# Designed miniproteins, single chains, continued (4): the designs that were tried, part 25

Each design is a single chain, and the fold is of that chain. pLDDT is the mean over its residues in the fold that is shown.

## One batch from the design tools (miniprotein)

Design m12891
Fold by ESMFold2-Fast:
Structure m12891 (fold): chain A 117 residues (1-117)
Amino acid sequence: MITLTESGGGTFPEGGSITLTRKISGDTNLIAFVGWERQAPGEEPKFVASIDLFTGEVSYAEEVKGRFTISYDKSKKTLYLKMSDLKKEDTATYYAYAVDLATGEVYYGEGVQVTVY
């Protein structure tokens, strides 16, 4: 079973920078993709960023491109989202996810709240 444990989040000023971290437990060799989604208050969940773990290909949502950087440390089994030039619109609960290679099943973490004031 794949599980995701995270740190980071809290309340940050506009123009600030933060890195969210998510440790992935279990056999990570069975994971195809890792990424981040966010859900703003009163909105549906939205894609933020992903990494294909076989190709290293990175994808970003247009609204975060150039401000956010996704990375994955295989040795630490840790997914990172570096968020720079924070805006009030970045206020959301951020969910790390992992996609199973064989089934396409998506495993989500508990979510971490980020508030920009």
Scores: mean pLDDT 81

Design m12892
Fold by ESMFold2-Fast:
Structure m12892 (fold): chain A 64 residues (1-64)
Amino acid sequence: MDEVVLRVAEHELAEAREIAERTLSPEEQKRVDELLEELLRAVKEGRYDEANALARELRQLLSK
């Protein structure tokens, strides 16, 4: 794995989780968790472009 891509995705993941917990309802937080699992799987499978897209999607969802 590219360390930079992995580090960025991991950091975005952690931030998204914290934002979700503070601003979203429990059911929205569950949705975020599901997306986080998809993101992690994409990174593990070497689909870095998809992982970055998922990370941005999560951030945008939480920025509402």
Scores: mean pLDDT 70

Design m12893
Fold by ESMFold2-Fast:
Structure m12893 (fold): chain A 70 residues (1-70)
Amino acid sequence: ALADAVAKAQAGEPVSREDMEALFKAGVRVLAEKVGLPEEDVERILSLPLSEQRKVIHALAEGKVEEALK
């Protein structure tokens, strides 16, 4: 379950690559909601390769919304 994967990741326990990908996608949605991004922008971000999604997550966490959306 996603909740179990989140708990394991926070505890520093090993998680599978597939679980990590699911966690990153969930993280994008949570961060986008917190910074007030519309669903359309969230779906666009989730369509990116995982490496690009990581860059977007980092930019959103630093409040650089303009860089995240370009």
Scores: mean pLDDT 67

Design m12894
Fold by ESMFold2-Fast:
Structure m12894 (fold): chain A 92 residues (1-92)
Amino acid sequence: SKEIEELLKKMEELLEKAEKAKNKEEAIKQAKEIAELAFKILELVDLPVTLYTAYKLRVIGLVLDAELAKNIEEAIKQAKEIVEIAKEIAEL
């Protein structure tokens, strides 16, 4: 759908900002904003409760991993994984 395509585009733009981050805190901030968009995509897709719950918990886990990141590279890695999960959800 057009709404999901626009959310995915915003997530890619936030990922580019994370990759250009000057410190870990900025990269973590972008990862969290990316996760909020992933949750919006998850709400737009009519998934069975079990799949909805599994994807939601996986995104939450990636946000926690981002907050616990030791450096910029670890935070960006989590942000990239959230974007990939959102793309997977969008194709369901």
Scores: mean pLDDT 89

Design m12895
Fold by ESMFold2-Fast:
Structure m12895 (fold): chain A 76 residues (1-76)
Amino acid sequence: DKELVAATPEEEIVKQLEGLKKFVEEHAEEIPEEVLKKAAREAKEVAKIAKEVGKEEAAEAAEELAKTLEEAIEKK
C-alpha cells in the first residue's frame, strides 16, 4: 500500500477516499461491523503514509473516511 500511495496521483487518491466515504454514509447498515473496523484501520494507515509522502489532501480525506467508518461502527 505504501508504494501505491506514493505512485498514485493525490487527486485520484482523494476521489477514491471521498467516494468510499459517501458509500459508507449511504450503506453503513448493510456493511458488517468487522468490515467497517478493518476499513477504519486501513484508512488510518493510508492517512499516515500520505502524510509521510507529503500528500496532505489525501491524508485529510483518509482521516475523514476513518471518522465516518468509526461513526458507522458506533451505530451498530
Scores: mean pLDDT 80

Design m12896
Fold by ESMFold2-Fast:
Structure m12896 (fold): chain A 85 residues (1-85)
Amino acid sequence: MLSEEEVEELLTLSPEEAAKALRERLRELIAKIAEKFNLSDEVVQQALAYVDAYAAKLSTLSKEEAQELIRKTVETIREELELIE
């Protein structure tokens, strides 16, 4: 899961830097989850494509809008990952 320290760092970055860092981190987490739950490569690729689209959206937003979207998304992801367990 994303640590609170990593989330705080993302919120201090510019939208474009936060988008890139978040994309790379989420891609790594998706790969790790896929290995643990034995997911197919097709499912993993679809999840990665969604993350890439999300990061592209973040890079076009203002810093305030990007921070709000990141905060909401991370909160949702953490809750969903906890429910999968």
Scores: mean pLDDT 74

Design m12897
Fold by ESMFold2-Fast:
Structure m12897 (fold): chain A 60 residues (1-60)
Amino acid sequence: SLEEVKKRIEELERSKEETREAIEELKKAGNELMAKVLEIALSATEMVIERLKAKAKELE
């Protein structure tokens, strides 16, 4: 349903913010490799959010 899709978008947006925070902490610690791994995960999360937004638009 549209409401479930919107709720999932909100959950992923929160997860995205937590991942950004973790990336900055890893960079500060000098763990560039793990920071890059999380940046890839962040990009994947962004793609899922965009797909869900498109689905929400189709359900309206």
Scores: mean pLDDT 84

Design m12898
Fold by ESMFold2-Fast:
Structure m12898 (fold): chain A 50 residues (1-50)
Amino acid sequence: SELETLEKEIETLQQQLEAAKAAGAPADEILRLENELGVKELKRAVLKVT
């Protein structure tokens, strides 16, 4: 389902964010990943209640 897919995508994005931090990615790239993660979490919450 879409909810299960989003849960996996959120997990993957969390791992990518940690990898970017470990690699010393620029702050703007880290912020973009954080924003994308937040958007995915919001979408998941909306799908759960819709």
Scores: mean pLDDT 82

Design m12899
Fold by ESMFold2-Fast:
Structure m12899 (fold): chain A 78 residues (1-78)
Amino acid sequence: SLKEEGDKYHKEGIAAYNAGDYETAARLFEKAAELYEQSGDFKNAAIAYALASVAYYDLGDFEKANEYRKKAIELAKK
């Protein structure tokens, strides 16, 4: 399912983040978030966008970090 695929990308994103590969982590968290949104799992989508925001912050991409933070907050209200 889309949710199970999202769970896979989320897990891979965490592994990449822990390895210090913030660029790969950000992309994997974005993919997880998109799959969660498509499946209607807004709670996990919000978490994944929040993690993408953290990864982009660590990359120095503060614009993307702020955009994904706002998206995470909005989805968490659903």
Scores: mean pLDDT 90

Design m12900
Fold by ESMFold2-Fast:
Structure m12900 (fold): chain A 59 residues (1-59)
Amino acid sequence: MIEQLEEAVKRAREAGDMELAYALLKKLSDVYEQMGDTEKAEKYRAEAEKIAKELGLEP
């Protein structure tokens, strides 16, 4: 399940679909937080926030 989300993020970035990449990164962060992997959850949350700023989405 997690590997599919990571691959989906990679494909979205390769396709230039940054809005989809943002949504998938938020989902990855939530999944890792549910698993107790706070280090990876925070990493993916930071990546999502960076994309949000670049797209002019919610800060």
Scores: mean pLDDT 79

Design m12901
Fold by ESMFold2-Fast:
Structure m12901 (fold): chain A 56 residues (1-56)
Amino acid sequence: SMEAEEQIRRARENTEEVKKRLEELGKKDPSFKENSEKGIKMAERALEETERRLRE
């Protein structure tokens, strides 16, 4: 449905913003790089789960 597609679009936009912020933090401070990479992976998995639930 268009409503589910809109929710997925917003989830993708939010995930992209989170990933960009985490990537920037990792670039500015190497000590945060490992945590930033883990955060990016978690955000990607959360998006995949959200898309799966909405597309059922």
Scores: mean pLDDT 81

Design m12902
Fold by ESMFold2-Fast:
Structure m12902 (fold): chain A 63 residues (1-63)
Amino acid sequence: SEEEKQKRLAQMEKDLDLSSLSPARQEAYRKLLELNINGEPISPEALQAFAAGDYERALEILG
């Protein structure tokens, strides 16, 4: 269910201690985890932007 997916995402974020990261990085990482859990394809351009530290660009590409 959607609720189970959201709960799992929150647990994974907690386990990774994402609170130490910038808000933009947390949001981009959250979206990437959501796509991965849902089995949706992740844009290579978004991954490249994320790897470069351009989290705002990654978020724009991920929509």
Scores: mean pLDDT 73

Design m12903
Fold by ESMFold2-Fast:
Structure m12903 (fold): chain A 74 residues (1-74)
Amino acid sequence: MEEELKKLIAEAEKEGHTRLAQAIRDAYNAVKAGDERKAIAYAFAVFSLGVEEGRLDLANKAIKLIFELMEEKK
């Protein structure tokens, strides 16, 4: 799960979607820090950037993984 999320970040960066990649990374770091509210806020940023950059498919995959990781940390 964490490996899959890192692959999505790398894919976004490789394609030049730097803002999207950073939002995914920030959400992941928030989950690792136990900051659920910040993780949710960054997940919304990921969705918005996915729409803006035409990569809603990648954004939706990242959001799913972020929420699955949050459930594991309960």
Scores: mean pLDDT 82

Design m12904
Fold by ESMFold2-Fast:
Structure m12904 (fold): chain A 96 residues (1-96)
Amino acid sequence: MNEEKARKLLEELYEKAKKVAEAKGVKYSEEELKELEEEYKKKMEEILEELRKNVTPELVEEARAELEKTENPATREAGRLSLEVLELVLAEKPAP
C-alpha cells in the first residue's frame, strides 16, 4: 500500500474524531473543527513522515490493545482506522 492510502485513512480518522466530539456535546464550534481539519490536512505529509520514523511492531500491538479496550463505537472506529494507518506504514518500511 502507498502513502495515498495512508493519507486517505488519516482523513477518515479525523472525520471520526470530529463525530466523537460532536456526540459529546462539547464546546467545539463548526468553525473551530474546520480550522483543526485544515491544519491536520496541511500537516498530513509531516504526520506520515513522523509515522514512518516512529512506527514499530510494538506500537501497532499497543494500538490494537487500546482498540480492544474502547467502549465508544465512534472512538473504536477511529482507533481501527488509526491501526490500519500504522499497519500500512509499518508494511512500507524496509526490513533492515
Scores: mean pLDDT 68

Design m12905
Fold by ESMFold2-Fast:
Structure m12905 (fold): chain A 88 residues (1-88)
Amino acid sequence: SAELLRLLGEAHVLLGEAEEVATPAQRAQLGRISELLERAAEEPERLAGLLEEAIAIARGLLAEETDPRLRALLEELIAVLERLRELA
C-alpha cells in the first residue's frame, strides 16, 4: 500500500538521522534495523515478525540512551515501526 511505503520511507529517514548522532556500536544496531526493514519489504509474509524484532532492537537502544536528540529520534522511529506493524 502507499501508506506502508510512506512509513518505510519515514523509518529509513529516521534511521539515517539517528546514525548521524550515534556511536559506532549504536550504528551497528541501527544497521540491523535497516536490514530487517529491507528483508520485510522483500518477504512481506514475514513483515510482522521482522517488525517486532526491529522494534525490540530500537527499544533496547532507547532504554540505554541518555542523549536527548538520539532519544527523540528513537522514540519517533519506534512509533513509525509500531504503525507499520499495525498495517502488517
Scores: mean pLDDT 87

Design m12906
Fold by ESMFold2-Fast:
Structure m12906 (fold): chain A 77 residues (1-77)
Amino acid sequence: MDKEKAIEHLKEAIEAVKAGDTERAYQHAVEALKLAPDNPAVQEAFALASHLLGVKDPTEEERERLIAAFEEAIKEL
């Protein structure tokens, strides 16, 4: 399991959310899930990132929740 690479993708996903780039955050979440598919925190972060792709103009609360999910996934790796 490439934990180091999964963590780097999750960090890039957090920076993408902060930059307002939800598509880039989703792509990094996909790569993290490929590297750590059985990790529940990574699965949850991916699910939230996928949900936000369907949302027009995500709220500050939705963005903060997604960042928190990525941070939790990093801790659980």
Scores: mean pLDDT 82

Design m12907
Fold by ESMFold2-Fast:
Structure m12907 (fold): chain A 72 residues (1-72)
Amino acid sequence: SKKEEGEKLIEEGKELYEQGKYEEAVKKYEEAIKLLGENDVEALLNLAEAYAALGEVEKAEELFEKAMKVGK
């Protein structure tokens, strides 16, 4: 299912993040968002952390804000 595939992509992204492969982690989290929906809080938070690790502070802040607004 799309949910199972999206969750697997998040797991793969987390593994890449742990290895310091932040650009590859971003790609996996973006793929997960396409499958899980743009309001998936877990995917948004992981993507924000990966962008922060890359020094893309503005993108990270926008994603954290979006996740907080959805996670009421």
Scores: mean pLDDT 86

Design m12908
Fold by ESMFold2-Fast:
Structure m12908 (fold): chain A 57 residues (1-57)
Amino acid sequence: MTDAEIEASKRVAEEYSAELEEANAKMPSPAERAEYSVERGPEINRRHNKLTEELEK
């Protein structure tokens, strides 16, 4: 792993932490939260990859 990948992981975690907490509060059902996670996972991963590319440039 590069330093850029580690830094991107930290930034993504900070960026999406509040969003995930807010979603959890609005969706008390574990099933609903699981569906939200599955839907948002690919987008979060794309954001991580984009940040990694930008940090490597």
Scores: mean pLDDT 72

Design m12909
Fold by ESMFold2-Fast:
Structure m12909 (fold): chain A 68 residues (1-68)
Amino acid sequence: MKLLEEIKKILEEAGIKISEELLKKLAELSEGSLVKAAEILRKALKLGGGKLDDESLKKVLEEEEKKK
């Protein structure tokens, strides 16, 4: 719960809109680690060429899930 709230705050401050379902998935894959969540978000931002949206984040989350 605390990790999900921190992620939401960071994205809101950056003006980025992501669906709550993807934010929950990000929090789950990060296993309570804000550092891991930040790494996943950074990968999604890089994949989107500096734009973070549901499509970019979904692709990175699918890749991280396969690495488990």
Scores: mean pLDDT 76

Design m12910
Fold by ESMFold2-Fast:
Structure m12910 (fold): chain A 60 residues (1-60)
Amino acid sequence: SDTQQKLEQVQQALKYLEEGNIEKAKEILKEAGLERLTELSPEELKAAVQDRAAALQAAL
């Protein structure tokens, strides 16, 4: 499903953020249609991506 695909992308972006690879995380978020999140600071971005992953998980 579209929701599952987006969840996988968001979870992968979160993994890269946890590893400190902000650039790769932003690339994945843009591919997932979440380019607006890439305008946030690194700290805010991590929180926003975690919230988005939780919302997508709840929608499955």
Scores: mean pLDDT 82

Design m12911
Fold by ESMFold2-Fast:
Structure m12911 (fold): chain A 58 residues (1-58)
Amino acid sequence: LTPEQRAILVAAARLAAMLFGRGPTAREIKTVLAADGVDPARFSDAELLEAAREAGTL
């Protein structure tokens, strides 16, 4: 991931945790990304969950 992509995923994971509760799933993070016009298919579930871990939401 580029630093810009990583920042977007971390922000999405934090927002997902606020909306759906701590420990957001990859699907919940993808829902947030899609709502912001970011194609979630560009990222693997592992990358999304790593971003949630970096965000302190896991």
Scores: mean pLDDT 80

Design m12912
Fold by ESMFold2-Fast:
Structure m12912 (fold): chain A 60 residues (1-60)
Amino acid sequence: SEEVEKIRKEVEEKGIKEVKEKMEKLGIKLSDDEARKLFREDDEYQEKAEELVKKKVEEA
């Protein structure tokens, strides 16, 4: 649904920011595109994102 897609986009944007912050703490500077690719291709980040989407959908 459109509502779920909006929630997924918000979770992805937040996840990308967190990936950038985590990598910067390790001395790795990522562009937004690099962080987005890492977020989308990493199974752990995607699993956490799916859990957050489910939680937000259930609370709505």
Scores: mean pLDDT 79

Design m12913
Fold by ESMFold2-Fast:
Structure m12913 (fold): chain A 63 residues (1-63)
Amino acid sequence: SRLEERARELIEEAERLAEEGRYEEALKLFQKAGVLGSLSDPALVERAQELVREIKEKAGLKY
């Protein structure tokens, strides 16, 4: 669906931001992608959540 395509696009954008060290912006996009994915595909939500955990670890966040 178009919502699934949009969620995938946002996840890809967030991955690029994370590669640049822009973790806060990447996390914001992953959170938005997670919301969109929950409406159309639970697998996209899981992917977004996993990527959020990885970015938090790379950023040294203590959550």
Scores: mean pLDDT 73

Design m12914
Fold by ESMFold2-Fast:
Structure m12914 (fold): chain A 97 residues (1-97)
Amino acid sequence: MLSEEQELEAELALEQMELSVAKKIVEKAKKIEDPEKKKEELEEALKTLERTRKRLEELLERAKEIGASESLLEEIEELIKETEELIKEIKEELEKL
């Protein structure tokens, strides 16, 4: 029923949703006044985002193998970049604690 590219697009949409949820968790964590609670929330978010980055990197490799559209490759690469930027932001917040 679905082409391999359509299956990758569906998986990408799920990763986009997970990244959106992670961004909200990070914004909430930044507002936590308790340093211990803030650290716990940020460390959990970091762990989740590192897993997301690995899945996106695997998705990019699969997309390249099937000869997916340039548009799909660019969307995956942009999500990897956004995930890496959020990881960096979390690490900087953890360094302040």
Scores: mean pLDDT 85

Design m12915
Fold by ESMFold2-Fast:
Structure m12915 (fold): chain A 101 residues (1-101)
Amino acid sequence: GPLASDEEVYEALLKARPALENSELTGGDRVLLEYARIIEELKKKSPELAKKVARLLFTNPDEAAKIVEEAGYPELAKKIREFGEKLRADTAAVLARERAL
């Protein structure tokens, strides 16, 4: 379904993390866990920044990384970029496989 508001995505990620860390994970659940970890780290630095970027992690991770870096957290921005590149590569691989059918 469509992504909720920034605050709803932020709250959902924080609530999901403990459950996901105690579950068997598939591809989608692993993505959600990684995003939840990033948001929890951002919350420790700036709760408002974490709320602002939560939805952008799913829709535009490059923009999320830029906002986080400009706010003074380059280490977290690096993690967002690395994860965004992995997600982009995984998506491209799926699309290439579907086009081969």
Scores: mean pLDDT 71

Design m12916
Fold by ESMFold2-Fast:
Structure m12916 (fold): chain A 68 residues (1-68)
Amino acid sequence: IAETLREKGVEEAAKLVEEGIKAMQAGDYKTAIELFKKALELAREKGVLTPEQIRNLEAAIKDAEKAA
């Protein structure tokens, strides 16, 4: 997803996804949720993600919420 966002010219969204993954690895689920939500909003505005990719990112947010 992050690499695809870079290729589509949505570097800000790609950076947010990468930072969210790092937050998840550090156990900072609250920060990860916020970063993933911002990335999802930017990706939706640019229309660069498929509906399946959007659902996958939403699922990641829900998983982080359950772990928080």
Scores: mean pLDDT 74

Design m12917
Fold by ESMFold2-Fast:
Structure m12917 (fold): chain A 60 residues (1-60)
Amino acid sequence: SLEEVRERFRRDAEGLAEDFIRIAKMMGLDPESPEGKRFEEQVRAGAEATAELLVERYLA
C-alpha cells in the first residue's frame, strides 16, 4: 500500500541518518559534547524532513 511505502521511506531515511552519525563518531565526533548532540539532532531532523519531502513529491 502507499502507506507501507511511506513508512519504508521514513525507516530507510532514519537508517541512513544513523549510519552517517555512526561514521561521524568513528571519525572523532564526541556524542556527549554540545556540538556532537546538535550534530546528531540536525542529521536526524534533516533525514526526517527529506523523507517527508520525498513522500509528498513522489508518493502523495
Scores: mean pLDDT 80

Design m12918
Fold by ESMFold2-Fast:
Structure m12918 (fold): chain A 63 residues (1-63)
Amino acid sequence: VSPLAERIMRAADALKEGKTIEEAAKLAGLPVSLLKDISFGDKEMLIRAGETVRRHLALEAAA
């Protein structure tokens, strides 16, 4: 499991709590530029990306 994947999920969780992309990046320990590049600046796209990562990690853990 990639440490980057875990941090992206943490950022998505912060966004679901109503944090900004900048606050989510700080909480997850990621560059703001990386989160903006992944999401094209869209909070919903970043939240969806984090949930997709979480789903894949859960499937791997269940195997």
Scores: mean pLDDT 74

Design m12919
Fold by ESMFold2-Fast:
Structure m12919 (fold): chain A 55 residues (1-55)
Amino acid sequence: DKLEKLVEEYLKKHPDTPLSDEERKRLAEETGVSVETVRQMEGVLAAQRRKEELK
């Protein structure tokens, strides 16, 4: 999934910085999904990274 890969790369480089609204819109346009879908993916991946940090 292109969206998942792009969001993962961003969060990997900026683990404590959430995506801006402009970046979410850009990703939505590139992947053909809604901004809400980008926010959902960001939240899921951010939660997974946080879980890994607790180990």
Scores: mean pLDDT 74

Design m12920
Fold by ESMFold2-Fast:
Structure m12920 (fold): chain A 70 residues (1-70)
Amino acid sequence: VKEIERKGTILEIVRAMLEGALSYLEDLLARETDPQRKAQLQAEIGRVRGEIADVDAEIEKLESELNKLK
């Protein structure tokens, strides 16, 4: 249980960091006027969103395992 809780805490921290990065990149994109820089920011936003989805899947897996142990 303690190992699952530690992994869950780490994943939640990573998810919060990725959400912060996503918000920051979206704000930059809204303020950017250079088309090349906009394209780069859109690519980075896509990458971060993918990473959030991966972390969400791992959190769900750990939550499922934790619930089965209760």
Scores: mean pLDDT 81

Design m12921
Fold by ESMFold2-Fast:
Structure m12921 (fold): chain A 83 residues (1-83)
Amino acid sequence: MEKELEELRKKAEQAAAEADRAAAESPQKEVIYRAAESHKDKFTGTAAKAFSVAGMSKDPEVAARLREYARISFEAADFEAKS
């Protein structure tokens, strides 16, 4: 239970770092970063809001990594709600 939540948090942090790296390498990194940063607080367990940020990203790799982060964040939030 506790270990499972910690593993989900580690995966979420790793996915966020991957999204940041992809955004930095994008030709439109400034726009993508601004969109992601403005919704950074929404990644705390709100997958729908994270998907919204992914939809605003014009770089498909950044969008994919943000959606992965959203899925992990939703799973972690659901796990905490059941605890």
Scores: mean pLDDT 53

Design m12922
Fold by ESMFold2-Fast:
Structure m12922 (fold): chain A 56 residues (1-56)
Amino acid sequence: SRLRELDERITRLLAEMDAHSDDQDAVNRLIADVLNVIGDRLDLLFRERKREEELR
């Protein structure tokens, strides 16, 4: 599912943050990437919820 793909992306980004934990600029960029993926995940959940609300 799309949620699984997004979760896998988050896991990979967190691993990259661990690998570059001494480089604040790299960590800041990776944090932005994680936030973008979380945003995509929230958009998916919002759209799914809105669709389900129309069925209730």
Scores: mean pLDDT 78

Design m12923
Fold by ESMFold2-Fast:
Structure m12923 (fold): chain A 84 residues (1-84)
Amino acid sequence: ALAAAVRAVDRLTAILAATLALQETAGLDPDTAYKAAKALVDAALAGKSREEIIAAIMEAAGVDEETARAALEAATARLAALVA
């Protein structure tokens, strides 16, 4: 579902949409949101599992697991809305 939504809008659009969602819904600052969004989108396109995507967000953005889970939920909801 997430990987399909990213493919429907292209990688750059998905990263930008996720970055905005992470700032608005997850409360991340712009730099952290961009790093998290890029890691999330790239991991989703690579076909990684939910837990692998969370780990990629934590590594790239330097956030804890709770923040990474919130980021994944916010980005997934925004991307799903774009392709609905």
Scores: mean pLDDT 82

Design m12924
Fold by ESMFold2-Fast:
Structure m12924 (fold): chain A 69 residues (1-69)
Amino acid sequence: MQEAQELVERMQKAYEEGKWEELRELQKEMLEKMGVPSEEAEELLELAETDPEKHNELVEELAEKRRAA
């Protein structure tokens, strides 16, 4: 939980500073922290760019499963 907050803060700073590569790496790290395998995390990041609605749906499903556990 606390590490996720730190990742969010780092992503916000990267976005504000225009560090797009760092932002992308932080987003991938956050997905991996949520239990998404690295390969699937890459696919989710691509979906965020091509189909944000589907990306958000998949992220919500993962979050729901983690909360249920």
Scores: mean pLDDT 70

Design m12925
Fold by ESMFold2-Fast:
Structure m12925 (fold): chain A 58 residues (1-58)
Amino acid sequence: LAEEFERQIDELAALAPLLSPEELRAALERAKGEVRKAEPVLGKEAAERLLERLEALE
């Protein structure tokens, strides 16, 4: 699961130059929501690390 989220974040980072600021923000908000929903499976530490990576893309 964590590996899948990390891959999605890497893909989003690669696509960021092709997205409008609004599109990027919307994609980041969706990704953050999915990480938060997966926290019980990922564990708190992994979820926090993934959220930090998403915040860095803003």
Scores: mean pLDDT 78

Design m12926
Fold by ESMFold2-Fast:
Structure m12926 (fold): chain A 86 residues (1-86)
Amino acid sequence: SAEEEETLLGEFEGFLEVAPESLVEHIDVKTAEERLEEAIEKLEPKFPKLAEKLRKLLEEAKKNGDEELLKKVTYIAELLVEEHGS
């Protein structure tokens, strides 16, 4: 539902704001892009707005070389797939 997607977007924004880099230091930046793209594809059928936001963040992280952002976005996206994806 739209309400469910709005709640997930809020939780995602909060995670990005407060999560320490140490939480995602185990994520290999070289594989993070592929993992994030896979997570986006799995989330898109149920949460298209969330998937679009994740794609924009992936593009910005790659453009700016922001490895911390890429790892954090990948981490939370995979958690959302585990909880809500097929």
Scores: mean pLDDT 80

Design m12927
Fold by ESMFold2-Fast:
Structure m12927 (fold): chain A 85 residues (1-85)
Amino acid sequence: MLEELRERARRAGREMVKKTPDSASAEEILGRAAEVGHELGRKLAEELGMDLSEAVRLALVEANAAASEEYKRRKEKKEKEKKLA
């Protein structure tokens, strides 16, 4: 149950960043991750019979963490490309 929520939230966060342009700001990424986390948390609370506040909080934490990590990887890739150029 919790592992399924965590995995879905992490996947949603990563996929959101991948679909967002490279020009997107950190603020834009965090805002979109929060929307994904809220939406998924509410849906999974209903589907899995979890407490709404706990499901939303966990989904927000996991989606934001995954989005932040993917955004950092994207920035590191750009820095590496700049160093090679």
Scores: mean pLDDT 79

